Designed miniproteins, single chains. Designs and how they scored, part 28

Each design is a single chain, and the fold is of that chain. pLDDT is the mean over its residues in the fold that is shown.

## One batch from the design tools (miniprotein)

Design m942
Fold by ESMFold2-Fast:
Structure m942 (fold): chain A 58 residues (1-58)
Amino acid sequence: SPLVRLSEAMRARDREAAVQALVELKGPEYREKAQRFVDAVLAGDGAAIAKAGREVFL
């Protein structure tokens, strides 16, 4: 459910919904990392996505 909401939020370019979905999935301690990841995805920066993705998912 949160993973589906994350995908839909990113497709809609809804930063707040995407961050909230990641926080539901990973925990509130991941909020800042989730914000950086979502910002990188919305900016289309592949290198930043890879870096921020490791911080959120690893």
Scores: mean pLDDT 82

Design m943
Fold by ESMFold2-Fast:
Structure m943 (fold): chain A 97 residues (1-97)
Amino acid sequence: SNLQKLLESMSDEEVLKLILEKAREALTAVQNGDYEKAMELLKELVRLANSIKDPELLKEVIAHVIDAIGALFTKNYEEAVRELEALIQLLEEHLKK
């Protein structure tokens, strides 16, 4: 896809910044009870995460996204919030200014 080609041309730092933005949007959606929007954002996060070139970082990011998806699917909304908060913290530490 055009988006996938764009993501392949981006640095890990640029990809992580997009993932952080979308993770924050997903967290807000869960907190607002907009689980449909949260699920759409999490599916987009899976696609973004697969564009990370660092295999260890890709594994950590995808694990949190998949666990958040599972939590939403099983209606464990507090777990979905915890997984998204953990993902945001991981991304902020990697992007430390």
Scores: mean pLDDT 86

Design m944
Fold by ESMFold2-Fast:
Structure m944 (fold): chain A 75 residues (1-75)
Amino acid sequence: SEPLALEVDIPADPASLSEAERRAARERLARQLAEMLRAHPLSAEERDALIDGLAAALGVDPAEVREAVEAALAA
């Protein structure tokens, strides 16, 4: 499989999620992405594009996803 292929439970209707559910999904995604980035480092441009795409899929601000990924990478 591709280095950018992630197994993520993306809800069929993100608009019906609670804030807590969105936060949990973002945290899980950030953890998976950080693990992938440790194994397969990406350029800053590729990382930003991936974060923007994933944030759009979750209906959240890409800055929030980026901060969560940075926190997961620091752990």
Scores: mean pLDDT 69

Design m945
Fold by ESMFold2-Fast:
Structure m945 (fold): chain A 86 residues (1-86)
Amino acid sequence: SLKEALALRQRGLELEQAGDYEGAARYYEEAARLLSGPLRGSSLVNAAEAYIKAGDLEGALRAAREAARLGLTERADELIRKAREA
């Protein structure tokens, strides 16, 4: 449900603020599975950014590629570049 997905995104944000970037990324991915359209895309972007901060290149690339498939191609390209520079 939307309510459940938004709660998962909020938990991801709380973990990110606490410095648990790996945990944050996982919660953003779970939220994306429950969402569609622009909200799914933004959750995948949040997951990719959190994976980059965690040093998880494979997680970052996976999330960015999924965002690209939803039409966020420019943003995904930026995230892929940032992940490879980290």
Scores: mean pLDDT 88

Design m946
Fold by ESMFold2-Fast:
Structure m946 (fold): chain A 62 residues (1-62)
Amino acid sequence: SALYEALRARLEAARAALARLGADVGHFRQYGKPSPAASPDAHRAALEYVAAEADYRAAGGP
């Protein structure tokens, strides 16, 4: 569906941002806080990735 395709595209964009910025999403998931070394851009990328992944899973992802 168009919604599922949009959510997948959003998740892929979020992954690309994490890779570019070196953001540690594992640290964010574990502690609910950004890594001490994370820039503000990396922190926003981690928040967006977590949100995009949750929305994708809610729509029918694993």
Scores: mean pLDDT 73

Design m947
Fold by ESMFold2-Fast:
Structure m947 (fold): chain A 73 residues (1-73)
Amino acid sequence: SPVIEEFRKVAEKELSKISDPELQKEFQKIVEDIEEWMKEKMKTMPPERVLTIAKFRLIAEVTELYLKQRKRQ
């Protein structure tokens, strides 16, 4: 799906900002959970809307990981 591929490109850029291996694993799980949500929602919602919501969800989730990384120093 082109929509899932676009989402993955955004996720790859955000992942590059995380250097902690444990937080990288948490990030990958978040990406997988959002992709599963997108696949389900695209059955009932326009793909462009699903992508927009997924991008906002990713930014919110990854922000929490950036804050955790900062606290671990």
Scores: mean pLDDT 84

Design m948
Fold by ESMFold2-Fast:
Structure m948 (fold): chain A 61 residues (1-61)
Amino acid sequence: SMAEEARRNARETGRVSREQTLALAEAMGIDPERVREELRRLGAGRVVSVAQASEAVNRAL
């Protein structure tokens, strides 16, 4: 699944796509639209660092 790919990419490269971050949030029961807004506030582009992804998810909780 895309969420599993996100976890692998984060572990292997320290980077994930925006779509993978949103898919991971959805799999965790977190509103992906809220995570999208938090990523926007952080200035994240199409490729997201693990730090940006973690911060966006934490803020969406």
Scores: mean pLDDT 78

Design m949
Fold by ESMFold2-Fast:
Structure m949 (fold): chain A 85 residues (1-85)
Amino acid sequence: SRDAIIAQVGQIIVDAIQQAAQQSDPQQRYDIIVAGYQQAIDIARNSPDMDQDTIDRLEDMRYRISVDRMSVQQAFQAIAQRIAA
């Protein structure tokens, strides 16, 4: 059922976050979280009971995690450049 797939998708994301929390390397943590979201998206896409809106939300969350990581790195870079000028 749709509810069972939603529960499965949610558990995959929770497991990925918990696994990432065990890693000391920020890049490894990021890679685990992104891989977890991708696995969740793949399962949702392969379920006939899953709606496109739910898939789109998962894809948006994966994209936002990617963008937020880049934004943080870029903000630190910009501050460093301002101090050097």
Scores: mean pLDDT 74

Design m950
Fold by ESMFold2-Fast:
Structure m950 (fold): chain A 98 residues (1-98)
Amino acid sequence: SEKEAIELIDEMLKELDKMLAKYEEALKKAEAVDPGKGKEKVELMKKMLEALKEMLEKLKKEKLPLEEVLKKLEERAKKAEEYLKEGKYEKAIEALKE
């Protein structure tokens, strides 16, 4: 149902906001200890979380039934995971946005 889809998306958005906050703290700590070393990977992960958040906000606006939302999430997650396993972070980010 549309209501169940919206509730799930809102919960996922809440968790993403928590993860983004943790990555922002990690970036700040990395900059203080060794500027540039490891920061690039944390910045890429932050971009991936931001892309996922954008995707979820778009799905929420479309008012799709829960089954269709879950199917779209699974398809995009699978593509992103395959690129991550290959170290292709920019392609993983792109897969989440489409």
Scores: mean pLDDT 72

Design m951
Fold by ESMFold2-Fast:
Structure m951 (fold): chain A 65 residues (1-65)
Amino acid sequence: DEVTKEALQGIGAALEATDASRERIIEGAKELKKRNPEAAEAVIKVAKESPTGKEAGKKLKELGE
């Protein structure tokens, strides 16, 4: 959905810029889950599958496009 895509692009850009740790990313996704569980699931998945927050951010931006 468009709202989910916009959320993934914004979060992806933030993760790429900050190179946040997996723990920080997952913590943020818990709050996002209350508002958009689909976006939260995607964030958690790329965080677990990516070696860095920067790589997770790039993957999220592509999912949001």
Scores: mean pLDDT 78

Design m952
Fold by ESMFold2-Fast:
Structure m952 (fold): chain A 93 residues (1-93)
Amino acid sequence: VLEHLEKLRRLVEEARRAVEAGDSAGALALLEEAKAFLEENRSKFSPDFVESVLSLLNEAEEALRAGDSARAARLLSQLISLIEAQKKVIELK
C-alpha cells in the first residue's frame, strides 16, 4: 500500500508542477492518470480515502477547466497532504 500511495503522491506532485508551469493540458492528463491508477488499485485503499481523493481530483480538474490555476494548485497541495497523512496512518499500525 505504501508504494501505491507514493505513486499517487508523485502523480499529484507532477500535476501541481504542471499547473505552476502553466501547462493545464499536461496537468489534466496527470490528474486523469491519477484517477485511473486509483480505480485500478481501489482495493488497496479504504473506501473513504478513495472518495476523498476522487473528490479533490475532480475539484482540481474543475478549477483548471475554469482557468483558476491558483485554486487548482491549492487543491493539489491539500491532496498531497491527505496522501501523506494516510501514509503515516498505515506506518503507525
Scores: mean pLDDT 82

Design m953
Fold by ESMFold2-Fast:
Structure m953 (fold): chain A 69 residues (1-69)
Amino acid sequence: MSPAELAAGDALLDIDLAMREHPDKRSELAKLLTEATRRFMEADERGDEEALLRIARDTRRRLDELLAS
């Protein structure tokens, strides 16, 4: 498994964990998880490791913003 695939998996796991810890934000987090999963699948199918890393970074930033609100 590539470092980019691991970064993607870690980002998705962090969202799942946040959904369990923040039930008040579960709906918004579920939408983020669904979008992130789709984007990672599309990039992985293309073998686009740079896109996987960029999506992981963007997803982590969006998660942090959502949890800060």
Scores: mean pLDDT 83

Design m954
Fold by ESMFold2-Fast:
Structure m954 (fold): chain A 95 residues (1-95)
Amino acid sequence: SKLRELAALPVDVVGVTDDEEEAREIRRRLEEEQGWHTALVRVDGAWTVIASRQLSQPVLEAVGRVIERAARGEGPSDPEDVVEEIVRLAKEIEE
């Protein structure tokens, strides 16, 4: 199941703000205090911070770019297709 694959993907949304500086501070705290990898995603005028302990920095950034493209209507519009793209990128970059 694609939903099962998304649920197994180790990515969390850890902050949403309209201030880029606040989003960068959330990233810094998670990276310094928790050792998590983080990425910034811009969706509908808001800055979203996503984080993972298990995905590498390049994979997490690629996940963020897929989400941004989907939000702009440039990528998959179906949520199931977005999940497939994220899982595919994670496998391609790490394997």
Scores: mean pLDDT 70

Design m955
Fold by ESMFold2-Fast:
Structure m955 (fold): chain A 88 residues (1-88)
Amino acid sequence: LDEAKEEIRRLLIEAGVPEDVAEGLAQMAVDIAAIMSESDEEEREYLLEILKKTTKKEMIAAGVDEKKAEETAEKIVEITRKAAEELS
């Protein structure tokens, strides 16, 4: 989880998200990965959808371009999915 959190934080900062917001979003993503490791398939897909929507919204609110926010959110979802699989 520590490596996944750091990777997500770096992606957000590179996209133009302030460091404090990036830290909060990265923490949320790894918390979701931990919950997903104990969740059924339907709950996992729901959690990933919430993560993608929330992360994209927060990036756009921070001034990130919509296309960059979408691409970055997709990468964060994939990192979170992999982290959850490694915990399972």
Scores: mean pLDDT 83

Design m956
Fold by ESMFold2-Fast:
Formats: C-alpha cells, structure tokens, sequence
Structure m956 (fold): chain A 100 residues (1-100)
C-alpha cells in the first residue's frame, strides 16, 4: 500500500538521522539522502496537506543536522522533535486517504 511504502521511507529517514547524530554520516550525505527519500515520498503521495507535512519533516531533520554541526544541541533537539511530529501527522493523513 502507499501508506506502507511511505512508512518504510520515513523509517529510512529516521535511521539516517540516528546515523548522523552518532557521527556515522556526514551532514552533506545526510541532507542528500533525505532529499532522495523525500523525492520518492512526494512521487507517491498525492494529498497536498500530507505532502507539505512530510516535506516539513525532512526540512526539520536537515535543520536539526545543521544546528547539531554548529554545536547548538538544544536547537537541534527542537528541530528533531518537530520533524518527528510532522512525519507522524503526515503518515496519519496518508493512512486516512487510503481508507477513503
């Protein structure tokens, strides 16, 4: 299903974030892979509100990474939490669209 595929892709983005914050992935690689996964998500999600929330989630993950690299760990944590909230809401809308 579209929901199952988007859920898998969002989990891949979460794994990339974990790898970056553990120092296993560079900021440039993290941002590039987020863009690649987001492009795939946006190719299959048609609901405009869900698309916006998933795009915001990816943006907030990238911002979390940028602030983390600058040593602003508090701002990085705030963006990381916001990213997760956007992905949860976006996934909820994708699931609701499949049931309609």
Amino acid sequence: SVYDKVLELVKEMEKLAEQFFKGELSLEEFKARLKEILTEILSIVKDERARRLLEEGALYYALAGEYYEKGDYKTAEQYYKRARERFEEGLRLVKEEELR
Scores: mean pLDDT 89

Design m957
Fold by ESMFold2-Fast:
Structure m957 (fold): chain A 52 residues (1-52)
Amino acid sequence: EEAFEEALKKIDENIEYIKTHYPKEYQDKIISYFNDLKKKAEEGRELIKKRE
């Protein structure tokens, strides 16, 4: 559980880093990728909680 929250936090930190250090063109692509990972991780967590 804590490891999952830490992983989501790391994704948010990476998004913030991209927003501050990369040009807008790269930001859109990379942020979209990380948002997709975050969504899949949250969906996986919900499935695990529903089964347990």
Scores: mean pLDDT 74

Design m958
Fold by ESMFold2-Fast:
Structure m958 (fold): chain A 83 residues (1-83)
Amino acid sequence: VNSGFLYMVGQVNRHMGDQRKKQGDLNSSSFFFQQSGDSYLNSSKLTPSSDPKHNVFLQLSKDSYKKSDDLLKKLNNQKPTQP
């Protein structure tokens, strides 16, 4: 499996997250950012620790999860109960 393929999947999900956020669909946006984080994390796991890309992919994964968490907090503030 090519770590570059998983990186591209992460980039596509990141882009989808940004698009959904612009459309006001924060729930779908949060989901796509979480999928992006998972893809970057798996890309990092397939990249040798000696490769500088390993830390880049790991950082992208953490950033994506943070964006998802931030959106979920906004959703929780707007929706006091589970929809």
Scores: mean pLDDT 79

Design m959
Fold by ESMFold2-Fast:
Structure m959 (fold): chain A 97 residues (1-97)
Amino acid sequence: MSRRELEEEVAVAMVVLSLSVIRLAAEKGAKPEEIVRAIRRATERAVEAMREMSPESREELARLATELLEEIRELTKDDPEVVRTVDEAIRRIEEAA
């Protein structure tokens, strides 16, 4: 593994960890406003990281992030603002892939 490949894997892991923490917060009843803010921040960081990644790493990050965002969407399906924020996050990540 090259240094760049390791840095890309660390970036993927950091985004996945951030979204996993948001999913756990949603399960524990975090406020919708806090979930929305966290998703927007995680999405911005993911898209910025993806701009410097290989196509393979971008596709892997997009797949993993989308899976976690879909889990968050299901946990928060009763909150229209969170659902809209998740749908926008998925769209932005897919466009960056």
Scores: mean pLDDT 85

Design m960
Fold by ESMFold2-Fast:
Structure m960 (fold): chain A 69 residues (1-69)
Amino acid sequence: SLEQIRQRLLKLGFTQEQIDKLFNSSIFELEALRLGAAVKLVFEKDPEKQAKLQELIDVLDELIKLKES
């Protein structure tokens, strides 16, 4: 649900304003953000930061899927 996605993004350090912008973003814009996170994950060596990047990718995947339905 959108509420679950919002809570997950808040835990990742996003503000409510930033989350509202993400919810109003196009699928193309969300896919571009996902690609950026995936590229960062390839070069990240800190396990805590890797986990946060993976969670961001997972949340963006769920948001994209929800917008496609």
Scores: mean pLDDT 88

Design m961
Fold by ESMFold2-Fast:
Structure m961 (fold): chain A 75 residues (1-75)
Amino acid sequence: VSQLVQQLVQAAKNKDIDSATKILRQLVAQEVPSTPQSEVDALISQVVSLIKAGKTDEAVSLAHRALGEWVRRQR
């Protein structure tokens, strides 16, 4: 999980939207596979918007917080 989070940070810093989207979907599949697709798509849309706006730290923080909330709901 930590390696994928580091890859997400790097993709966000590089404004690599395709890689960031791929990594987020992989993190969800590994950590919180029961998350509704609509919630996953909403998170990806918000993270992509923040990356495009240059708010890289906020994008990563949002992804981390959302994943943590989903993990908490599933345990």
Scores: mean pLDDT 78

Design m962
Fold by ESMFold2-Fast:
Structure m962 (fold): chain A 67 residues (1-67)
Amino acid sequence: SENIDEAISKLSKEDQEAVELYMKYGYEKAVEIYAEKFGISKEEAEKRINEAMDKLSTLMAELKKKL
């Protein structure tokens, strides 16, 4: 939805990448790709993807108040 795209645009570039990978490939594959791309552990990739998704959820909730 347009609200999701707007919320994603308000994230950092790294958080945008985490969200886009999750949306395109699902959680397990997003973790693998993100870890390889950034040269980090799968545990760190999980943390970053979870944090990005939490930020996205908060931004989407805030945008709904402006409908």
Scores: mean pLDDT 82

Design m963
Fold by ESMFold2-Fast:
Parts: sequence; C-alpha cells; structure tokens
Structure m963 (fold): chain A 97 residues (1-97)
Amino acid sequence: PLTPDEGLFRTLDTDGDGKISRDEFIDFLTTVFSLSREQAEKIFNYMDKDKDGVISLEEFKQFLADLAQRDPAALRAFYRSLGLSDEEIERLGATFN
C-alpha cells in the first residue's frame, strides 16, 4: 500500500489535509525520538522552509532522506520506535546503499 514514509505521514496528519501541524510534529519527535521540546522545535523550524507553520509530505520525505545520509543510527532508532525489528531495519537500510 503506502511506503513507510507516507504511512507515517498520514498517521501524523490527523486532519487529512496533506500537512503535519507544528504541535503534531513536535509531539511526534518528543515521544518517538525522546528529544527535548527545544530540540524538536529546532528541527521543526529547519524543516518549515515555507514558514507556514506546517510540514508538507515533501518536506517530511526530505527530512527522512537527510537523516538517512547524515545520521543512519538516528534513522534506525526512529524505525525501531515504529516497531520494526533490527532485521527489518537492516533490510530497509540495504535499499539506501
């Protein structure tokens, strides 16, 4: 059906408007990555390139792609938090090499 990125985006996009709100994204980062609110807000501000206070699907996909290139361990921690096993994460990681 959906890619993991699209499926996760739709889960966070409660309104179904094709965008993730600031509060939804910050709650996600603090809950899933165990980040501080300050760290989550810095990431949101970095991703919110249009300064419209929401995250688009394109911006979300770009964030995950950047994370895969710059910090594969953080991306693996993210997928693990979604319930993926280390074996499933390894199989997924092979797709980016």
Scores: mean pLDDT 66

Design m964
Fold by ESMFold2-Fast:
Structure m964 (fold): chain A 72 residues (1-72)
Amino acid sequence: SLERLRERAAAVPEDAPLSTLTPEQIKLLGEMAEAFDAGDWERAEQLAEELVDKYPETARGVLALYEAWKAR
């Protein structure tokens, strides 16, 4: 859920360095973009949670991207 994503994003330290995205992270972000273009918000949310579960440090960026695309 978005509430869970927000909680995980809040747990990431504000002073955490911005890391370069890995190939797996890029792939998952691409799948999220395809889900958004298809209007499949449920799939997009599942992919966002999968990325954050594997890479908790991305939670803030993933949440911001998800909300930005959903607001279109």
Scores: mean pLDDT 71

Design m965
Fold by ESMFold2-Fast:
Structure m965 (fold): chain A 76 residues (1-76)
Amino acid sequence: MEAKNKAIGEFLRKLREKAGLSQREAAERLGISQSTLSNLERGKLPLTEEMLLKIREAFKLSLEELKELYDLMNGK
């Protein structure tokens, strides 16, 4: 599970960087603390479906990027 969360977190970091957002800016858009986002990106916290939808909006994810993130969450 932790290794899976790590892969999700690494992908989230890449999506955030592609969106041109710092951890602080991304956390503000998501309505969470920077420390919470840092823990998500490091795989220390699981990504919830609710958070996935907020990330899609904040990072302007394509349908393909959203699907890849969803597949990672489901162990596919």
Scores: mean pLDDT 79

Design m966
Fold by ESMFold2-Fast:
Structure m966 (fold): chain A 94 residues (1-94)
Amino acid sequence: MSPIERELLEVEAEASLVMMEAYLMRKYGSEEAREAIEEAMRLAEEATRLATEALRRVLAGEMSEEEAREAIRRARELIERAREYVRKARALDE
């Protein structure tokens, strides 16, 4: 497995963990946290779509390493924004 393929799989795993955390918070959290949780889920879903499509294109030989690196950076930015909304939701539930 190439380093790029590994990084794309790691990004997908990170996005999935954020999505799972947001899902649990939505199920057991307060109404005040709902908007922040829904935004976190939206961002994590977008990151998953970017990483999955980039991995598909890399495996098909349709994407350069540079393009894959850019997709990884964009997906990681979305994951960090999703984590920020998860933190905001936690603060609202305190």
Scores: mean pLDDT 84

Design m967
Fold by ESMFold2-Fast:
Structure m967 (fold): chain A 91 residues (1-91)
Amino acid sequence: SSGEVAERLSKLYQELAEWAKKEGYSQKLVDALEEAAKRLKESIGKSMEEVKKTVEESDKLISESSTPKQRRDLATKFAAISIRRIGDELD
């Protein structure tokens, strides 16, 4: 469901923000990731089209707050977190 997608993505961005803060990334980038998590959490109970729009806006916010290298590192970490969370759900 759209609510499950929004909740999963919110938790992924929250964990990514916690990781970025721990790794010493800029407060601007950490704030952008936390804002992405918040917006996705607020989209729980909305349509899939609204969730998709929120994802697109979140991706733009993160891109505006990061360098190309940071975006690659974040994308890799996001994929790793996503795979781990899927694995945890299968156990």
Scores: mean pLDDT 83

Design m968
Fold by ESMFold2-Fast:
Structure m968 (fold): chain A 76 residues (1-76)
Amino acid sequence: MLEELLREGRIDEALEYAKQVKLDDDQLRALGDAYVERGEYLLAGDIYEQSTDYDLVYGEAPRAYYKAGDFERSRG
């Protein structure tokens, strides 16, 4: 379901699906990456922060926040 919504470019529907089910780290990465591609960096950072993956929380989320202009959150 999530992967099908992302393939169809239905990113906002994928986020609503994510609110109803627990996503794994791979699914959170895919959803966050989709928001980065849309230029919605603040939402991408918030999605990456939900992960238990160190590289997503401390690598990708701070990078997304930096691109959003949220320098406080970009520092972890």
Scores: mean pLDDT 77

Design m969
Fold by ESMFold2-Fast:
Structure m969 (fold): chain A 69 residues (1-69)
Amino acid sequence: SVEEDARRVAEEAIEAARGNIKKVADPSLSKNEKTAYAVAAMLYASLLRIAGREDEAEELINEVKKAAS
């Protein structure tokens, strides 16, 4: 169903965000690369918020902030 497909896409977005957050914490990457990964992670979090998954979006945003500090 469309609802089941939407749930799967949201779960894929969470995984994609987590992968980008891991890159933000990678000391081998340049500042510009880390910034690009942080932006990508924040965009995935924004999509989750629009999809009504606010708690998961907030968790990801906090993880980005922690990784970027």
Scores: mean pLDDT 84

Design m970
Fold by ESMFold2-Fast:
Structure m970 (fold): chain A 75 residues (1-75)
Amino acid sequence: ETSYYVAALFENEEAAEEAKKRLEEIPGTKKVFIMKVGDRYLVVAEFESKEAAEQAAKALREVPGTLDVKITEAT
């Protein structure tokens, strides 16, 4: 089984919480979590399909305070 992960880095907790909310609105989102990394916040979501992951990445890039967004394929 192949999973896709979308990871996005945010300036502050408010932006990370908004990102999590937007990710949870995407059909096919399995798991969303927020991790504090120094003074930044990392939001990670798991998807079964590349299409859902790409939709999530686009939504995350629209969140104010987004620093970086990446999609990773995992086996």
Scores: mean pLDDT 81

Design m971
Fold by ESMFold2-Fast:
Formats: structure tokens, C-alpha cells, sequence
Structure m971 (fold): chain A 96 residues (1-96)
């Protein structure tokens, strides 16, 4: 499946220390899982994307991950968490 492909690509990039590529693959995986209503899994992969983007020094990619995390929490009915991560994304984007 496309989910399995992006998981394998992300895990491989991470194992090679390619944090930027790992972040992009995990971000895409989070997006795909969110589109399927698999919000808890999407949240986990958005968090992995954010962590790897920050480790790569890519504030723009980390901001995109925070936007995805906010959207996943909103879709899950967790509006307070969604708003918190949206604000974090906006603050980080100003630094990028």
C-alpha cells in the first residue's frame, strides 16, 4: 500500500540520519492516515515529522507538520489541542 511505502521510506531515511527526508515521508504518511479517519495514527506520524524536521533545522517543514497535527486534532474533535498547535505553527513560521 502507499501507506506501507511511505512508512518504509521514512524509516529508511531516519536509519540513514536523513532527518529532512524522514520528516517529509512521515508528513505525507500523516496526511494519508488523516484522510482515512485514522486520527490517532496520523497524530503519531505528524509528531515524528515535526521531530525530524526540527532535528534537520527545517522550521518550514516543522510548521507544516504542526499544521497537520492541528488539523488531525480538529478532525478528532479536540479543538483546544488543535488551536494550541495552530498557534505553535504560526510562531514557528515567523522564524523560518
Amino acid sequence: SLIDQYRQLGDRALSQGDYSSAARYYLRLGELLRSQGRYDEAIRYYQLAIDNALRAGDLSLASQGLDGLSDAYRDAGRDDQARQYQLQSQRLAQQA
Scores: mean pLDDT 90

Design m972
Fold by ESMFold2-Fast:
Structure m972 (fold): chain A 71 residues (1-71)
Amino acid sequence: MSEEELEGEILLALIRMILSILKLLYKKGKASKEDVERAEELLEYAEKNKEDVEALKKALKETMKILKEAE
């Protein structure tokens, strides 16, 4: 596995983890359905661009922003 492939796998794992956290927060009434849907779209984008580390970093940053803005 190349360094770039490993970095990509780590970034994807982080996005998946944040989506799981947002789904839990949604069940607790602390995140909106729209927050979850936006994070799901970012994960789908990330999975389609898994070989583009810069695209994955952008997707992670946006997913983290959604988590930070969730109540």
Scores: mean pLDDT 84

Design m973
Fold by ESMFold2-Fast:
Structure m973 (fold): chain A 61 residues (1-61)
Amino acid sequence: MSPLEQAMLDFAGGVQQLATRDPELAAELLRQLSRDIEGKSPEEQLAIVQRYLAQVRALLG
């Protein structure tokens, strides 16, 4: 599994948990991530996904 694949799976799990409390915020984060990764290299995509993952984890803590 690549680092990008792992980060995406971790993000998906966090977003699923967030959606049980705040489905609108979860949907907004998915839209923002999709926009921000468009046209980026795999390296840039990884950095972006990791940033969003940290944000989701902070919201869940």
Scores: mean pLDDT 86

Design m974
Fold by ESMFold2-Fast:
Structure m974 (fold): chain A 74 residues (1-74)
Amino acid sequence: SMEEELRRLVRTLSVEGMLFVARRLHEKGKLSDEELAEIEALVAEFKANIDDPERVDALFLRLAALEREIEQKI
């Protein structure tokens, strides 16, 4: 449905935005290589499983928790 398509789009944009910020923090030396690799792997897994609602919900919650940790590093 259009509602489901818009929900997927919003979540994808949020995840892309978080990855953008994580990469900039890594460039500034505020995020380790290991922390960036974990975020990149989770974002890739989110995109690979976008059609699995249960996995997408679980991954989105994990990414939201990491986003709070990233905000504390700014």
Scores: mean pLDDT 83

Design m975
Fold by ESMFold2-Fast:
Structure m975 (fold): chain A 77 residues (1-77)
Amino acid sequence: VKGNAEKGKELFEKYISGMHSLDGKGSYAGPDLKGIGKRYSKEELIEMLKNGIEGVVKAMDLSDQEIADIVAYLKTL
């Protein structure tokens, strides 16, 4: 499935960024997100999103397309 980074950014902001905002302003999450696409393999990022993120994506699994879109966005960071 072809990932779309623009759509991935929207999905990230909607489902993942909200949790990140609750963590407040800190270097803990910011540096880890910056370069996350280089620190984690595409496979690891897919598994992380596919299995859900506790507290964020607990009610419903993300589709393979949504996962591909988010991974494409993370690879730009």
Scores: mean pLDDT 61

Design m976
Fold by ESMFold2-Fast:
Structure m976 (fold): chain A 68 residues (1-68)
Amino acid sequence: MQKLLDLANQKLKEAGFGSAFAGFLKKDPSKIGVLIITKNNTVRQFEFPATSEEEVEKAVQKIIAELS
């Protein structure tokens, strides 16, 4: 589980979102939540299942694409 969270944080940092925070959801630790503060001081939140490295990479890529 920790390796999937570390992967999400690494992929976000590699894409230039080093200020984004990824963590397990308190209500559902099987999911990873990502919190990002934009330049307009708007908070964006994303959630996805922490099931496999492939799914985590795909979820992070979707987040990156939406924020680009």
Scores: mean pLDDT 75

Design m977
Fold by ESMFold2-Fast:
Structure m977 (fold): chain A 53 residues (1-53)
Amino acid sequence: MDKLIKKYNVPKDKIDEFKEIYNKYKNAVYGGFWDSEEAKKAEKEFEDFLKSL
């Protein structure tokens, strides 16, 4: 997690939100539903969050 926070230069006020969104993305993608609509939505939410930084 810490390496990802550094990689994306996540602001202090956004670290908790980043952790929550990343865990949601990770659980959707690696939880066995990789091609599901849920995984696609979680990936889009994660990408949109990164673009908002």
Scores: mean pLDDT 73

